# Designed miniproteins, single chains, continued (3): the designs that were tried, part 38

Each design is a single chain, and the fold is of that chain. pLDDT is the mean over its residues in the fold that is shown.

## One batch from the design tools (miniprotein)

Design m9298
Fold by ESMFold2-Fast:
Structure m9298 (fold): chain A 105 residues (1-105)
Amino acid sequence: MAEELLKAAREGNLEKVRELVKKYPVDPTAKDKEGKTPLDIAKESGDEFTIKNIEYLINEYKKLNKKLPVVRDEEGYTPVHLAVKNENYLVALTIIEETIKIAKK
């Protein structure tokens, strides 16, 4: 289950990511083993527009004050970390948006 979401995020499979996030919503704010959030990684390689969109969605998630499960691979990366590291920003934004929709219910 969790491994399927990590794999879909790593491969940039947008359709599978949408399906799996609805079933298994995950915390988009979790830190990796180096203490970096997905937003921190996006700031290193993303354009200003992409960074602002990720930051906006992360702030919307934080306002909900809901604790969602953290899913990590062997290296400590979450699905959002894997999407951002591969510069698949659409996948990263999709994970966060779908997570917020589920968390608002």
Scores: mean pLDDT 80

Design m9299
Fold by ESMFold2-Fast:
Structure m9299 (fold): chain A 66 residues (1-66)
Amino acid sequence: GAAREAAARALPEEQQAVAAEIGAKLKEIGDKLDKALKVGKEAKKEKGKEAGEEALKAALKELGLL
């Protein structure tokens, strides 16, 4: 399977731990981005497009992506 082949091509144990930590951090960033998008969409539904865009920009700025 693809996961087993990825494991077979795996870096030495120390680098595997670093790769796993990077993967976990990327997942956290993805989860935060999804939450920011939901906040923007919800603000857009209640107060219109400008409020949605402002809420999304604020959330992205907190993430350090803007």
Scores: mean pLDDT 71

Design m9300
Fold by ESMFold2-Fast:
Structure m9300 (fold): chain A 71 residues (1-71)
Amino acid sequence: MEESDFVVGAKVRDSEGRVLTILASFRRGDRLVVLAGDEEGNLYRYLVDAETMEATKLLGGERRPTRLEAV
């Protein structure tokens, strides 16, 4: 997976099997800040390391390691 996979309108799958559409993506230093939405209109925020592509899900003030894969 590459930084170019995190463009607005692209689809990714999370570690829970959800298909998400990327709504916003921007680089901030060594990280990508990604906002994605599911088919139900729920919004999810992720931090992605721009070099390793390791993803962290932001949940109610908690940081959880996760996996994002291109669909």
Scores: mean pLDDT 76

Design m9301
Fold by ESMFold2-Fast:
Structure m9301 (fold): chain A 86 residues (1-86)
Amino acid sequence: TADPSMYAAVDARVDALRARLDALKATLQPTSEASHQLYTQVLGLLDQLRQAVRDQAPLSTLQQLLAQTEALLAEFEARSQAERAA
């Protein structure tokens, strides 16, 4: 069982990840279907993280969702940067 400070930390991380996702989309303006799919997947994972915090999910579940979200966000950034460089 995670203590309340762990849930608050996850909420703060979700806010930071959402802000980064929005900033990357605004700056890089990716147009490919692949980038759009990654953007949508990251949004879905952020929503799942918010729901998991609300449901007070086990720390292991929060850690797995957070790791998945950060990995897909990194892929979105890399792909969007490559699209802009081409």
Scores: mean pLDDT 85

Design m9302
Fold by ESMFold2-Fast:
Structure m9302 (fold): chain A 71 residues (1-71)
Amino acid sequence: SVMDQALQEAVDNVTKTIEEGRKKGLSDKEIERKVLDTMALTLQELADRLGITPEQAVEIANKVLQHVDNL
């Protein structure tokens, strides 16, 4: 489904941002800021490309944060 694809892409982008930040030795605060920036850009791109609604974007953000907390 479009939602499954959007969620997977958002998870992948955020996970990559965390891994790259850790590899570069960034602080937890710097990684958090980059994660928020990546999330905002990813959700906008998904809205433009896949047509996700604002309600779907909120759902994706909440699910990605849940997934990241389990890493």
Scores: mean pLDDT 84

Design m9303
Fold by ESMFold2-Fast:
Structure m9303 (fold): chain A 66 residues (1-66)
Amino acid sequence: MELQKKVLEILRKYEENKAKPEEFGLAVDTAIANNLPLPEDLAERIARMVAAGREAAREIAREREE
């Protein structure tokens, strides 16, 4: 599937430290929303990275806003 190929490309770039966490998160959200077949271990790893990144970004944004 075209979308799955795009998600895998972003994942590879993230492993090489060439993609930002927000781009990675958007790709993962898109894959989940479209119920794309992802390996179980990969999906779990992605979820952990996205959660950690979003928590950090949310705290920084709140500090800057307030």
Scores: mean pLDDT 64

Design m9304
Fold by ESMFold2-Fast:
Structure m9304 (fold): chain A 82 residues (1-82)
Amino acid sequence: SKKEEEERRKINEEVARQIERVIEESDLEPLTRKYLRKAAEAVRKGEWDKALEYLDKGIKESSEPHVLQNLKKVIEAARKSL
């Protein structure tokens, strides 16, 4: 339904904004930041599998993976709520 589509888009936008806040508030390596930006774009499009793939690539390039692992749990929880 149109209401369910609107609700999904709203959740996608809120999750994408959370990823962007992590980029802004965390001292991340340039390549990790690039992958997180791609993950946020994928989330906005509802492409959750691509978003998680980009996040995993960001985790591999990060010296501090714990923050990104917590973000991954948030993304997985949001996906399950849809």
Scores: mean pLDDT 81

Design m9305
Fold by ESMFold2-Fast:
Structure m9305 (fold): chain A 61 residues (1-61)
Amino acid sequence: GSMGPEILYLKGLGLLRQGRYDEAVPVFEEALRGFEEKYGPDHPLAQEVRRLLEEARAKLG
């Protein structure tokens, strides 16, 4: 089965901690889609993933 958004969120956090921003971005994008589908775009989890995604993108330049 496909990974759930919660598992993708944890994977993205691990990649961020390792400085692997190029790999963290697509993982967080997939996690964001999953949380928006499951809970809606205004849910706190979707907002948190969006914040982390913007942080990871900023690190890439």
Scores: mean pLDDT 85

Design m9306
Fold by ESMFold2-Fast:
Structure m9306 (fold): chain A 60 residues (1-60)
Amino acid sequence: MEVAEQVLATLQAMNPTLEVLSVEQEGDVITALLYDAATNQRYRLTVDAATRRSTLEPAA
């Protein structure tokens, strides 16, 4: 999935303290769990490969 790969690569390049914890795919939707060690905060990245849209939200 090129869109998800590009979004993840961009986020890691901009935020070197971000770690990818898991990646899951359900149909055209890719969900990645990220951890930012600088803030001790988890994020959920959702990428819709069909529409090429992404959202980043704080997660527990």
Scores: mean pLDDT 73

Design m9307
Fold by ESMFold2-Fast:
Structure m9307 (fold): chain A 82 residues (1-82)
Amino acid sequence: MEEKAEELVKRILELIKKLGEKLTIEQIKEVLEEAFGDDFAEKITNALKEKYGEEVTLEQVEEFLKENKEKILEIHIEDLLK
């Protein structure tokens, strides 16, 4: 399970890195919606917005994803099973 969580975090970071160093929640949501679906994108971006606000840095996103990697994997699996 840890390997799958790390792989998912890496995949998300690779997508977000293409947007640059300073990111809006809207930009992150659009990219995640395209790659992982609307429910996943909404849950992840709502959590980011609550912690950091409307604008985040790539460093803040990486920190959040690493801190919450198991919970993020759980959300992704739940969305795939629906």
Scores: mean pLDDT 80

Design m9308
Fold by ESMFold2-Fast:
Structure m9308 (fold): chain A 76 residues (1-76)
Amino acid sequence: MLKEEATRKMDETIAELRAVGASLTPEGQRAAETGAEVLEDIREFALTQSPEKFKEIVERAVEQARALIRALEAAA
């Protein structure tokens, strides 16, 4: 995966998490916003790493973000 494609996937996942959060209770909104902030920090950290580590970090972060989205949707 190109670095640009992985970065875009991460940005799209962050945007999706924020969008899901906006439709939830105030508690769900705070959880989604906290998750989005953590993902932004992980994205910045990943960009400082080698291409191989960047890919691994981004894939894991997106997977965890997808799990959080599912948990928030199930709790709503």
Scores: mean pLDDT 78

Design m9309
Fold by ESMFold2-Fast:
Structure m9309 (fold): chain A 74 residues (1-74)
Amino acid sequence: SREELEKRIEELEERVRELEEVAPPSLQPAVDLIRAMIRIAREKLREGGDLEEVERLIESAERMIDLLERRLAA
């Protein structure tokens, strides 16, 4: 649902904010890319666009966050 996707976007915004605080300068461009993906997903959701496309953007952002979190934990 729209409401569920909106909440997932909010959760991703919180996670990327935390990631930005701990990521070294070399990984900041990746953080910026994730933020751009989240922004695009929010924009499409607001426009009443394709929910499947919004979901794919959310999934892509989640995967990138997971990858960076894993890299920072190593």
Scores: mean pLDDT 85

Design m9310
Fold by ESMFold2-Fast:
Structure m9310 (fold): chain A 65 residues (1-65)
Amino acid sequence: SPELEAELAIGMAQIQAAMGLDVEERGESGLEIVARGTPEARRKAIDLAIERFRREGPGVRVRLP
């Protein structure tokens, strides 16, 4: 959904950092939104981020800008 897509982008940055991937903060307010989001929205964003990075990331080297 469009709402979750925005949170997903922020969540992906957080997950990238947690998995040791180089990622630049794209806005403190963005990360705060994910942190303060509902448990459901936060979990969905994390799950989607993990799924996407599972395909390209953690096991495979992903060169992020």
Scores: mean pLDDT 47

Design m9311
Fold by ESMFold2-Fast:
Structure m9311 (fold): chain A 108 residues (1-108)
Amino acid sequence: MEEEKRREEAEKAIAEGVAQILADYEAAGLPAAAEGVREGVRLTEEDPARAEELAEEALALVEEEDPAVAERWRRTIAELEAKGDEMGLRAGRLYLTMLAQARRRLAA
């Protein structure tokens, strides 16, 4: 497949993933967490260099509250790195950044 089409498919998958996370938090009655997700997306769009640092911070926060979820994410990132899936890595880091912001809002 062409690079442009694969990029569009990956971006669509990321957008659908974000929409599902927002819907899940709102359905759970956690609007503050949903707002954190939106803020995480904004941060990764405005500062891609900072996004990687935020993803690392996110993983540390998840590990403190749910080590099993953190372990699944470490495994997923390692598999994506092994495959050379740069779009998958970008999506995973974005997701972790969104989770960190959501959790910070829930803790506040």
Scores: mean pLDDT 70

Design m9312
Fold by ESMFold2-Fast:
Structure m9312 (fold): chain A 78 residues (1-78)
Amino acid sequence: SELAERAREYEERKDYASAARLYIKAAEEYLKNGQPYIALQALEQARRLAEKSSEEDRRKLLEEIEKLEKKAKELLNK
């Protein structure tokens, strides 16, 4: 996918935070469109990339990812 290709370009540059933010942004859009399952898949990729980023970036990214994961799970339970 175009998203995966763009994320790979950032990974090649070792810009893991930017790659993670692409998937976070995609997850936000999926949640707005009522698609929590695919949002969770995007957040899984974001988490993988966030874990490779700097300590400061990782903390901020994981906080945002966790918030969106909770929102997605709430939508799945309705």
Scores: mean pLDDT 86

Design m9313
Fold by ESMFold2-Fast:
Structure m9313 (fold): chain A 81 residues (1-81)
Amino acid sequence: LELLLELVRELEARAEELGWQDIHLLSELATLYRRLRELGVPGATERLIETLRKLAALLRSKGYLDQAAKLEQEVAALEAA
């Protein structure tokens, strides 16, 4: 868990530095937040939703509409739970 939290902090710092414009970095953050949510870490669901929204918007701006739609559906499911 501690190593996962450390990795998340490093990736969050890099994402802030890059203005949340890196698809690969946001995808990695989403994967880590999904894992933290499974482990019951407080705030992980909220961070996951935020990251998925940013990633979906970025994917739409680049024409990856099907991938963006899947992430938007994941967000809707998380918000409904």
Scores: mean pLDDT 81

Design m9314
Fold by ESMFold2-Fast:
Parts: structure tokens; C-alpha cells; sequence
Structure m9314 (fold): chain A 80 residues (1-80)
């Protein structure tokens, strides 16, 4: 289901962030953006905003920047 796919992607991204695995984190963000482009479901954007807040709280500057770029891509897709 959509809910299971979103939950699995969020867990994967959060694990990559905890491991400080930037490559895995970026790969997860790309999958999350693809899910948003396919579904248009606002829960995907909400999940990414939560991930961004966590990256900022942890002072992970590169991770936060990648999440901000992914949010901008989702917002641009929604506006098109």
C-alpha cells in the first residue's frame, strides 16, 4: 500500500541520517520525490518536512541542504 511504502522509505531515510550515510540519505530522498511525483499525496511532503526539521535539530548541514532541495523539487512539481 501507499502507507507501507511511505513508512518504509521514511525509516530508510531516518536510518541513513542516524548512520550519517549521506549517499543512502540522498538515494532515499530521490525515492521520496519520485513517490510524490507519482501520487501527489501531501503526506509525502509532510514526511520530508519532518526529516528536514530532524536534520536541522541534529546540526547535519549537508543533510538539511539535500532535504531542502528535495522539498523545492516537490513544490515545483506541485505547481506545474
Amino acid sequence: SFEEELEALVEKIEEAMRAKDYAAFRAGLEELVALYKRTGDPRVLAALRTILAEAKRRNLTEFAAAAEAAIAEMEAAAAA
Scores: mean pLDDT 88

Design m9315
Fold by ESMFold2-Fast:
Structure m9315 (fold): chain A 72 residues (1-72)
Amino acid sequence: MDEETKEQIEKGLKSEDKIIRVIGLGKILLLAKEEEVMEELRKLWGEYYDNEDDKIVEEMLKLAEEKVEELK
C-alpha cells in the first residue's frame, strides 16, 4: 500500500466529516476487492451528486462501516 492511500484511510477513519469517512472506508473495501459493495457505494455517490441529501451520506457510511467490520 502506498503512503498516499494509507494517509487517506487514516484521515478517513479519524474524520468527523461523514464524506471523508466514506472515502477512507471505501479505500479499504477497494483494496479488499469487495466489488459488489463498491458498486453499491458508487450508485449512492451518484444519488448524492444529484440530490446532496445527508440521508444518502448516512446510508453510504453505514454500508461501508458494516462491510469493513466484516473484514476484521
Scores: mean pLDDT 75

Design m9316
Fold by ESMFold2-Fast:
Structure m9316 (fold): chain A 91 residues (1-91)
Amino acid sequence: SAAVREEILAGFLLLVAGGEVTWAERQVEKHPDNKELQRLLEEMRRLYAEARELHAQFLATRDPATRARFLEVFDRIQELAVEMERLVQEM
C-alpha cells in the first residue's frame, strides 16, 4: 500500500540523514579549527533531531502534513551536506 511505502521511504531517508551527520562529524574532526564546518555540523544536528521527532510523529499519526515537514527538513539537511562536501573539496 502507499502508506507502507511512505513509511519505508521515511525510515530510509532518516538513515541517510544520520549517515550524512556522521560523515560531517568526521570532517569536523579532520579540520577542528574550521568554524564554517562546525556551524554546518551544528545546523545539521539540529535538523536531524527535528527529522527524528517528525518521523516518530508521522509513524504515530500518518498525517500528510507531518510527512511534508519531514521531507522539507530532509531536503535542508541535503543542502547542508552538499555545501559541506563543496567546502571540504576546496581544502
Scores: mean pLDDT 91

Design m9317
Fold by ESMFold2-Fast:
Structure m9317 (fold): chain A 68 residues (1-68)
Amino acid sequence: SPLDELLAEFEAALRARRDAPEEELFAVAQGKLLEGLDRMRALGASEEEIRAFQARMAALVAEALAEL
């Protein structure tokens, strides 16, 4: 699903931050998150689906920050 792909890309970007400046990796990760939201909207996702997607991504961000 688009959600699973975006979550995987975000996790990979955060994991890679060991080898790159944190500011650059956060900028890239945020760009991918915004691109994913735009893609969901372009595909005709409902507002409820978009809200669920945003909630899942927020949870993943919190988890990744706690684990890093």
Scores: mean pLDDT 66

Design m9318
Fold by ESMFold2-Fast:
Structure m9318 (fold): chain A 65 residues (1-65)
Amino acid sequence: DYIEEIAKDILEELKEDPERTKYLLKLIVPEDLLPIVDEIVELVKKGAPDEEILAKIKKLLEKIK
């Protein structure tokens, strides 16, 4: 699954450098989706379960069509 592979890659990047990954995501997403990027980064910083973070990332990717 293409979306699942990308979501996993994004999750690993977020764990390594959340601020850099946030910056890069904000460059490619439409302005109306920026709050979802902020929510994802906050979940990573709070140590939320990987499953919850992945679900949010997948939802973001599906909206970027």
Scores: mean pLDDT 82

Design m9319
Fold by ESMFold2-Fast:
Structure m9319 (fold): chain A 100 residues (1-100)
Amino acid sequence: SGLEELEKEYEEGKKLRKEEISLEEAIELGLELTEEMTEELLKEYGETAELDLSALNEDQKLQLAYASLKAYLEKNPEADEKYKEALGVLQVAIYEKMKK
């Protein structure tokens, strides 16, 4: 089930946390990377993907921040520890949201 992949990401996210970065800070870091990762995101979501950050609800911002940060870290595996910790925070938040 899809929950098995989310559970794995949750465990990985817990291992990445070194300092206590808030969910809001993690979302902000991810969204800052969205413009730089636009080509990678469009490649995954297709030509119909519209990246209007001001039109996004909180759930869409969380998912976009996660996707952007994941894409950034795949391209930049030696990125600053703060980005890895932020990814971990977002992975935990997504898992908890799916569990309710």
Scores: mean pLDDT 69

Design m9320
Fold by ESMFold2-Fast:
Structure m9320 (fold): chain A 98 residues (1-98)
Amino acid sequence: SRSLAEQIIDLAEEVGVSPREAAVEFLEAVKSRLPDDKELEEFIERAKAARSREEALEVLTELLEKYKDNPLVTSSAIGVILRYIGRIIDRELEERKK
């Protein structure tokens, strides 16, 4: 029901990561898989300049729409989402050990 961009930002905030930091982390993950894509540098610069949740969400939404047919980008988004979910689980497990 929610977009991948919205899921990334929502889960990031749950683990204490800012929308800007979440957007940068996702874009750096994409860049690591597509090192020769010069347009990704522009998206990374835009993400680093994002001053609001809305600006970060716009950058991620535009990136995911542009690369919607690229499975490396979609899998990178899923990977970031799973990493944030893992951090939530780890936090819950630490609290239960008390």
Scores: mean pLDDT 84

Design m9321
Fold by ESMFold2-Fast:
Structure m9321 (fold): chain A 112 residues (1-112)
Amino acid sequence: MEAEARIRELLERVGRLIEEIGRIAAESPRARIGIDGAALVEAIRNQVAGKPAPVLGIVIEGELSEEQVRKIAEKLKELLEIVKPSGLDVTLRLASPEIRELAEKLVKEILE
């Protein structure tokens, strides 16, 4: 019961961060963020159980501004501090080369 309550609390916090990320992306009609929900749930369960977490898959695609990418990176950092995956598999399909380079830099900074 206590472990299930802890998992529920962490999933609720993570759900709020995913909703915030989705709102930031939705400011651009051609932007999409995909997060592997199954890996996320398993990472939280394994964290509570003291087991190694899986790798978390994230897809960021479309047209995003520099401000949106920076805000998304901040929320992703907060999410990763809760989820604590064993690694991060990030797929970037961004239309702007400059925004792609910024996103790659921010992903590296999050993984440090």
Scores: mean pLDDT 82

Design m9322
Fold by ESMFold2-Fast:
Structure m9322 (fold): chain A 56 residues (1-56)
Amino acid sequence: GRASAEEGYRAGKEAAAQMGGSEEQQEIAGLWGGRAGANGDSVTTAGAGGAARAGL
């Protein structure tokens, strides 16, 4: 299903953490994931997109 902003934020942070990202990268991934979730992306897409935006 489509993610909420909160679900996208969590998915981005979790994806970045799983990939060994720094705390800074986890926050960037969360912010971009949250934005993607708010725009109607799935949790998986929001998480992956957020991590990619954080340089992971």
Scores: mean pLDDT 80

Design m9323
Fold by ESMFold2-Fast:
Structure m9323 (fold): chain A 65 residues (1-65)
Amino acid sequence: MEEEKKKEVEELAKIAELAGFRVVEATVDKIVLEMEERTPMQELAAAVLSTVAKRLGIELEVRER
């Protein structure tokens, strides 16, 4: 289960980077992202990522620069 969570966190991190976020921290139960500028697309991406993370039992934190 921890190995599966690690893969899920890695997948979320890749999606976040593709969406323009910087991955600050990624553990088996937590991912921290940095949003350089608040844009409508990044806000939408953050909402989608938060929803997916909640379903996977992963804590997702988005920091604004």
Scores: mean pLDDT 76

Design m9324
Fold by ESMFold2-Fast:
Structure m9324 (fold): chain A 94 residues (1-94)
Amino acid sequence: SPIFELIEELIDRSNKLSLEAEKKGDTQSMILYGTIASMLSMLLWELKKSNSSEEEMKRRVIRALEEFLKTAESLNDEEGAKLLREAIERVKEV
């Protein structure tokens, strides 16, 4: 599924950003990106076990990403906010 591949890509990217934040001593961004990766991994597991339609899966992923975006914006994490906005647009185009 294109949506599963996109979620897997976003998990990998979030894990990479968490590691880069750790190397820079940015604990706040490390926790944010680590949380995104963990929650998306759980969501991906749930979606793979569900009988949900592609459209329902898209809605669930978009909602999760929008909540992460609110968190990134509240933390003034412009790089994280940009990543999440781009991910939301990519999910909508699937």
Scores: mean pLDDT 87

Design m9325
Fold by ESMFold2-Fast:
Structure m9325 (fold): chain A 100 residues (1-100)
Amino acid sequence: MDELTPEEIRDAMIRAVEGMLAKMPDPAAATITITVTNLDTGERLVRTATTLAGAHAAIDALVAEVSARWPAGARLRVEIRVTGADGSVLLASDTVVLRA
């Protein structure tokens, strides 16, 4: 299990979203849902975006909330779902430990 700083989590999520959108037949019509779950508490943070710029802003907001709410050593599940207008779905998920 990777130990990642908030900045490393941010960069990994952004790269995942960019890679997933690049695989979509119509990325302009895609919906992006980002979920971060604290596996120790069961608390979930969810953001939705419809643009790449919106996804960047959502990721920045989620990383800020993770840093403010949860201590170093928290086990996090990060999930990204991209849904196309045609009903196509791409999923990416990883489990990481929050590092200071």
Scores: mean pLDDT 85

Design m9326
Fold by ESMFold2-Fast:
Structure m9326 (fold): chain A 70 residues (1-70)
Amino acid sequence: MEEIEKRVIEEAFKVLEEALSKGLSPQEALNLAMFKAAEIVRKLIEKGEITEDQGRAILLRVVAALHEYL
């Protein structure tokens, strides 16, 4: 679980940093990063690796971490 959460957060931050480096606004970068996090979480739920409740918890942690960074 902790490894999955760290991986999703890491991938979201990569998207955020790439978007900011391309000149996108913090708001646009955040939206793209959250979309990527949601895509990863959806695939993990479909594969049965995490529950929907765990997926929601991961996405809440991702949005909190991204907001603290911005």
Scores: mean pLDDT 84

Design m9327
Fold by ESMFold2-Fast:
Structure m9327 (fold): chain A 100 residues (1-100)
Amino acid sequence: AATVTVKAPDELRVGETGQVEVTVSGAPKGLYRVFVGVTNAAGGQIGSGEPALVRAGETATVPLRVLNGKAGDAIVTAAVFDEEGRLLGTGSARVKVVEA
């Protein structure tokens, strides 16, 4: 089975850009589309990254910006899709959101 691994900074500051690493392992050779978001404890999206591409077995660095939100616990989620738009897998990492 394909595995999506997300490595995020321990803290993301509101209004600043953090960098998130997304690795796709155990997938067939190819290019995959990566969508990264950050959600608060209530499931509200408080930030996102630009769509990125990653090759199987490689790591993509995705800039992620928190546009709104209060300080607190949040989850960074990466969703990875194949060239046909099928969901290959998801990965997540816990982060702490801090105010500017």
Scores: mean pLDDT 83

Design m9328
Fold by ESMFold2-Fast:
Structure m9328 (fold): chain A 68 residues (1-68)
Amino acid sequence: SKEDEFKKLMEEFGKEAVKIEKEKKLSKAQRNEVLARMHEVMDAAASGASVEEVRERLEEILKWMREQ
């Protein structure tokens, strides 16, 4: 289901985000920014965003994190 796909995307995002946070030594402020952006993605999903749109938004967050 769409909900199962969202759960999978969030779990995979969480694993990769934790890895990047450790590798990049992200500050508390940068980690708070990641959390804020993640909440925006969850709100979009709740409002009917597609699985593809949610995946793209999560990938943008990971890209931003890697560029720190």
Scores: mean pLDDT 85

Design m9329
Fold by ESMFold2-Fast:
Structure m9329 (fold): chain A 90 residues (1-90)
Amino acid sequence: MAEFEARLERELRRVEELLEELRRAGAPEEVLRAIREAVERLAAALRELRRLAEAGTPAEELQAIGQARAAELAPLLERAQALWEEWLAR
């Protein structure tokens, strides 16, 4: 999946540029780490699902794995969002 990987890598580079901009704007390291962790874990989950799909994993198994990964990621995304909103309220 060259197109998927190339696009994902471009988006991850954009996230790194955004994190550097936020650091220059005075965002706390806790906020930056939470955003980075959530994005990296999301990217890893998307890569896992893509590899499994390419390997011929049945749609029902992909859906179950996707739901499990979403449940694992939800608290990380919620924490990143909460820390981001708390910093913006300053």
Scores: mean pLDDT 80

Design m9330
Fold by ESMFold2-Fast:
Structure m9330 (fold): chain A 64 residues (1-64)
Amino acid sequence: MEFKVPTNEDGKKLVEIAKKYNIDLELVEKIGVAASTGNSALAEKLLSTLPEEARKEIEEILKK
């Protein structure tokens, strides 16, 4: 999947998803950084550790 560079608004949504699904904020931050730096392999690996619903919501925010 090709990821976009997250906006400030995207970052706020990622924090909300982390709280909603009780995910480590550091993990969601690492996913955002991996996506923004073009490290799609790392972003995909980190996303695969998340619950399916959380992964889908994050992918919807970060997709081009």
Scores: mean pLDDT 79

Design m9331
Fold by ESMFold2-Fast:
Structure m9331 (fold): chain A 88 residues (1-88)
Amino acid sequence: HMEELKKREEEIKKYVKESNPLADEIRAQLKANPTPELREKLREFSLKEMLRIALLYGELTDEQIDALAEAFGVPKEKLKKMVEELKK
């Protein structure tokens, strides 16, 4: 369930990024002045969108958070904060 959903969402995110005005703005800025900060900003945006969708299908366990942190290359503590922020 979650694994198939995650792969499908990754495909959807690629389509959304191609049409999303915010992603277009960041992409244009990256072409003019490629910085690690802008790339990280776009990546964090994509990660948060993925987390929002994942949370619609259930609560994330510590094990799932750890796996997502490893998959996206972010610290577990940072991912935990993102999940808490998304829960409000």
Scores: mean pLDDT 67

Design m9332
Fold by ESMFold2-Fast:
Order: C-alpha cells, then structure tokens, then sequence
Structure m9332 (fold): chain A 60 residues (1-60)
C-alpha cells in the first residue's frame, strides 16, 4: 500500500503517549487505521493499539 502520512495531531499524540515516531509507524507492514480513526480513539485505546502494534511488528 501507499506510505501513510500521519497528521501533526496524530504525531504529537504518538510522542506524548507511546514514544513511537512517524517513521516507526510507517515501517509497519500494514497499518489498519486512518488519521480520523486514530484521533477518535481515547488516550487509553490509542496507547493500547500502539503497544500492540509495536509488540507485533517492532519487537525483536
């Protein structure tokens, strides 16, 4: 698929809640969410999602 470009609001949320970068998220083989869907999530849901994706795709 095309490279995902995260909105500045989503990037700021990532940095505050998870520490993941836009580059790390773009390295995921499949990213199943749009910027709008990510912004609609609660902080807890967003953190849990990012932790799950990091574990599945970025963990050794």
Amino acid sequence: GSSIRLSPAVVRRLRRLTGLTEAEVRALPRFPYTNAELLAMSDEEFRALMERLAREYLAP
Scores: mean pLDDT 68

Design m9333
Fold by ESMFold2-Fast:
Structure m9333 (fold): chain A 72 residues (1-72)
Amino acid sequence: MLSPEELARLAAETPALLAAEVAATPAVTPEIAARLRALAERRLALAAAGAAEAEVNAALRPEAEAIEAALA
């Protein structure tokens, strides 16, 4: 489980990391970029709610797989 300090760090860093990934990958459409951002925000929300890493990963897996399929 993420500590409050780790969660705060991820919340601060995640938007910048996603922006850097999108900038490094020009082929990623704004639609895919928005979905990646929503996935990251949902992960942070579940972690903040006290969900275990395995539970977070299980909840986000269908959307992560859909994004991967859209990028293929």
Scores: mean pLDDT 69

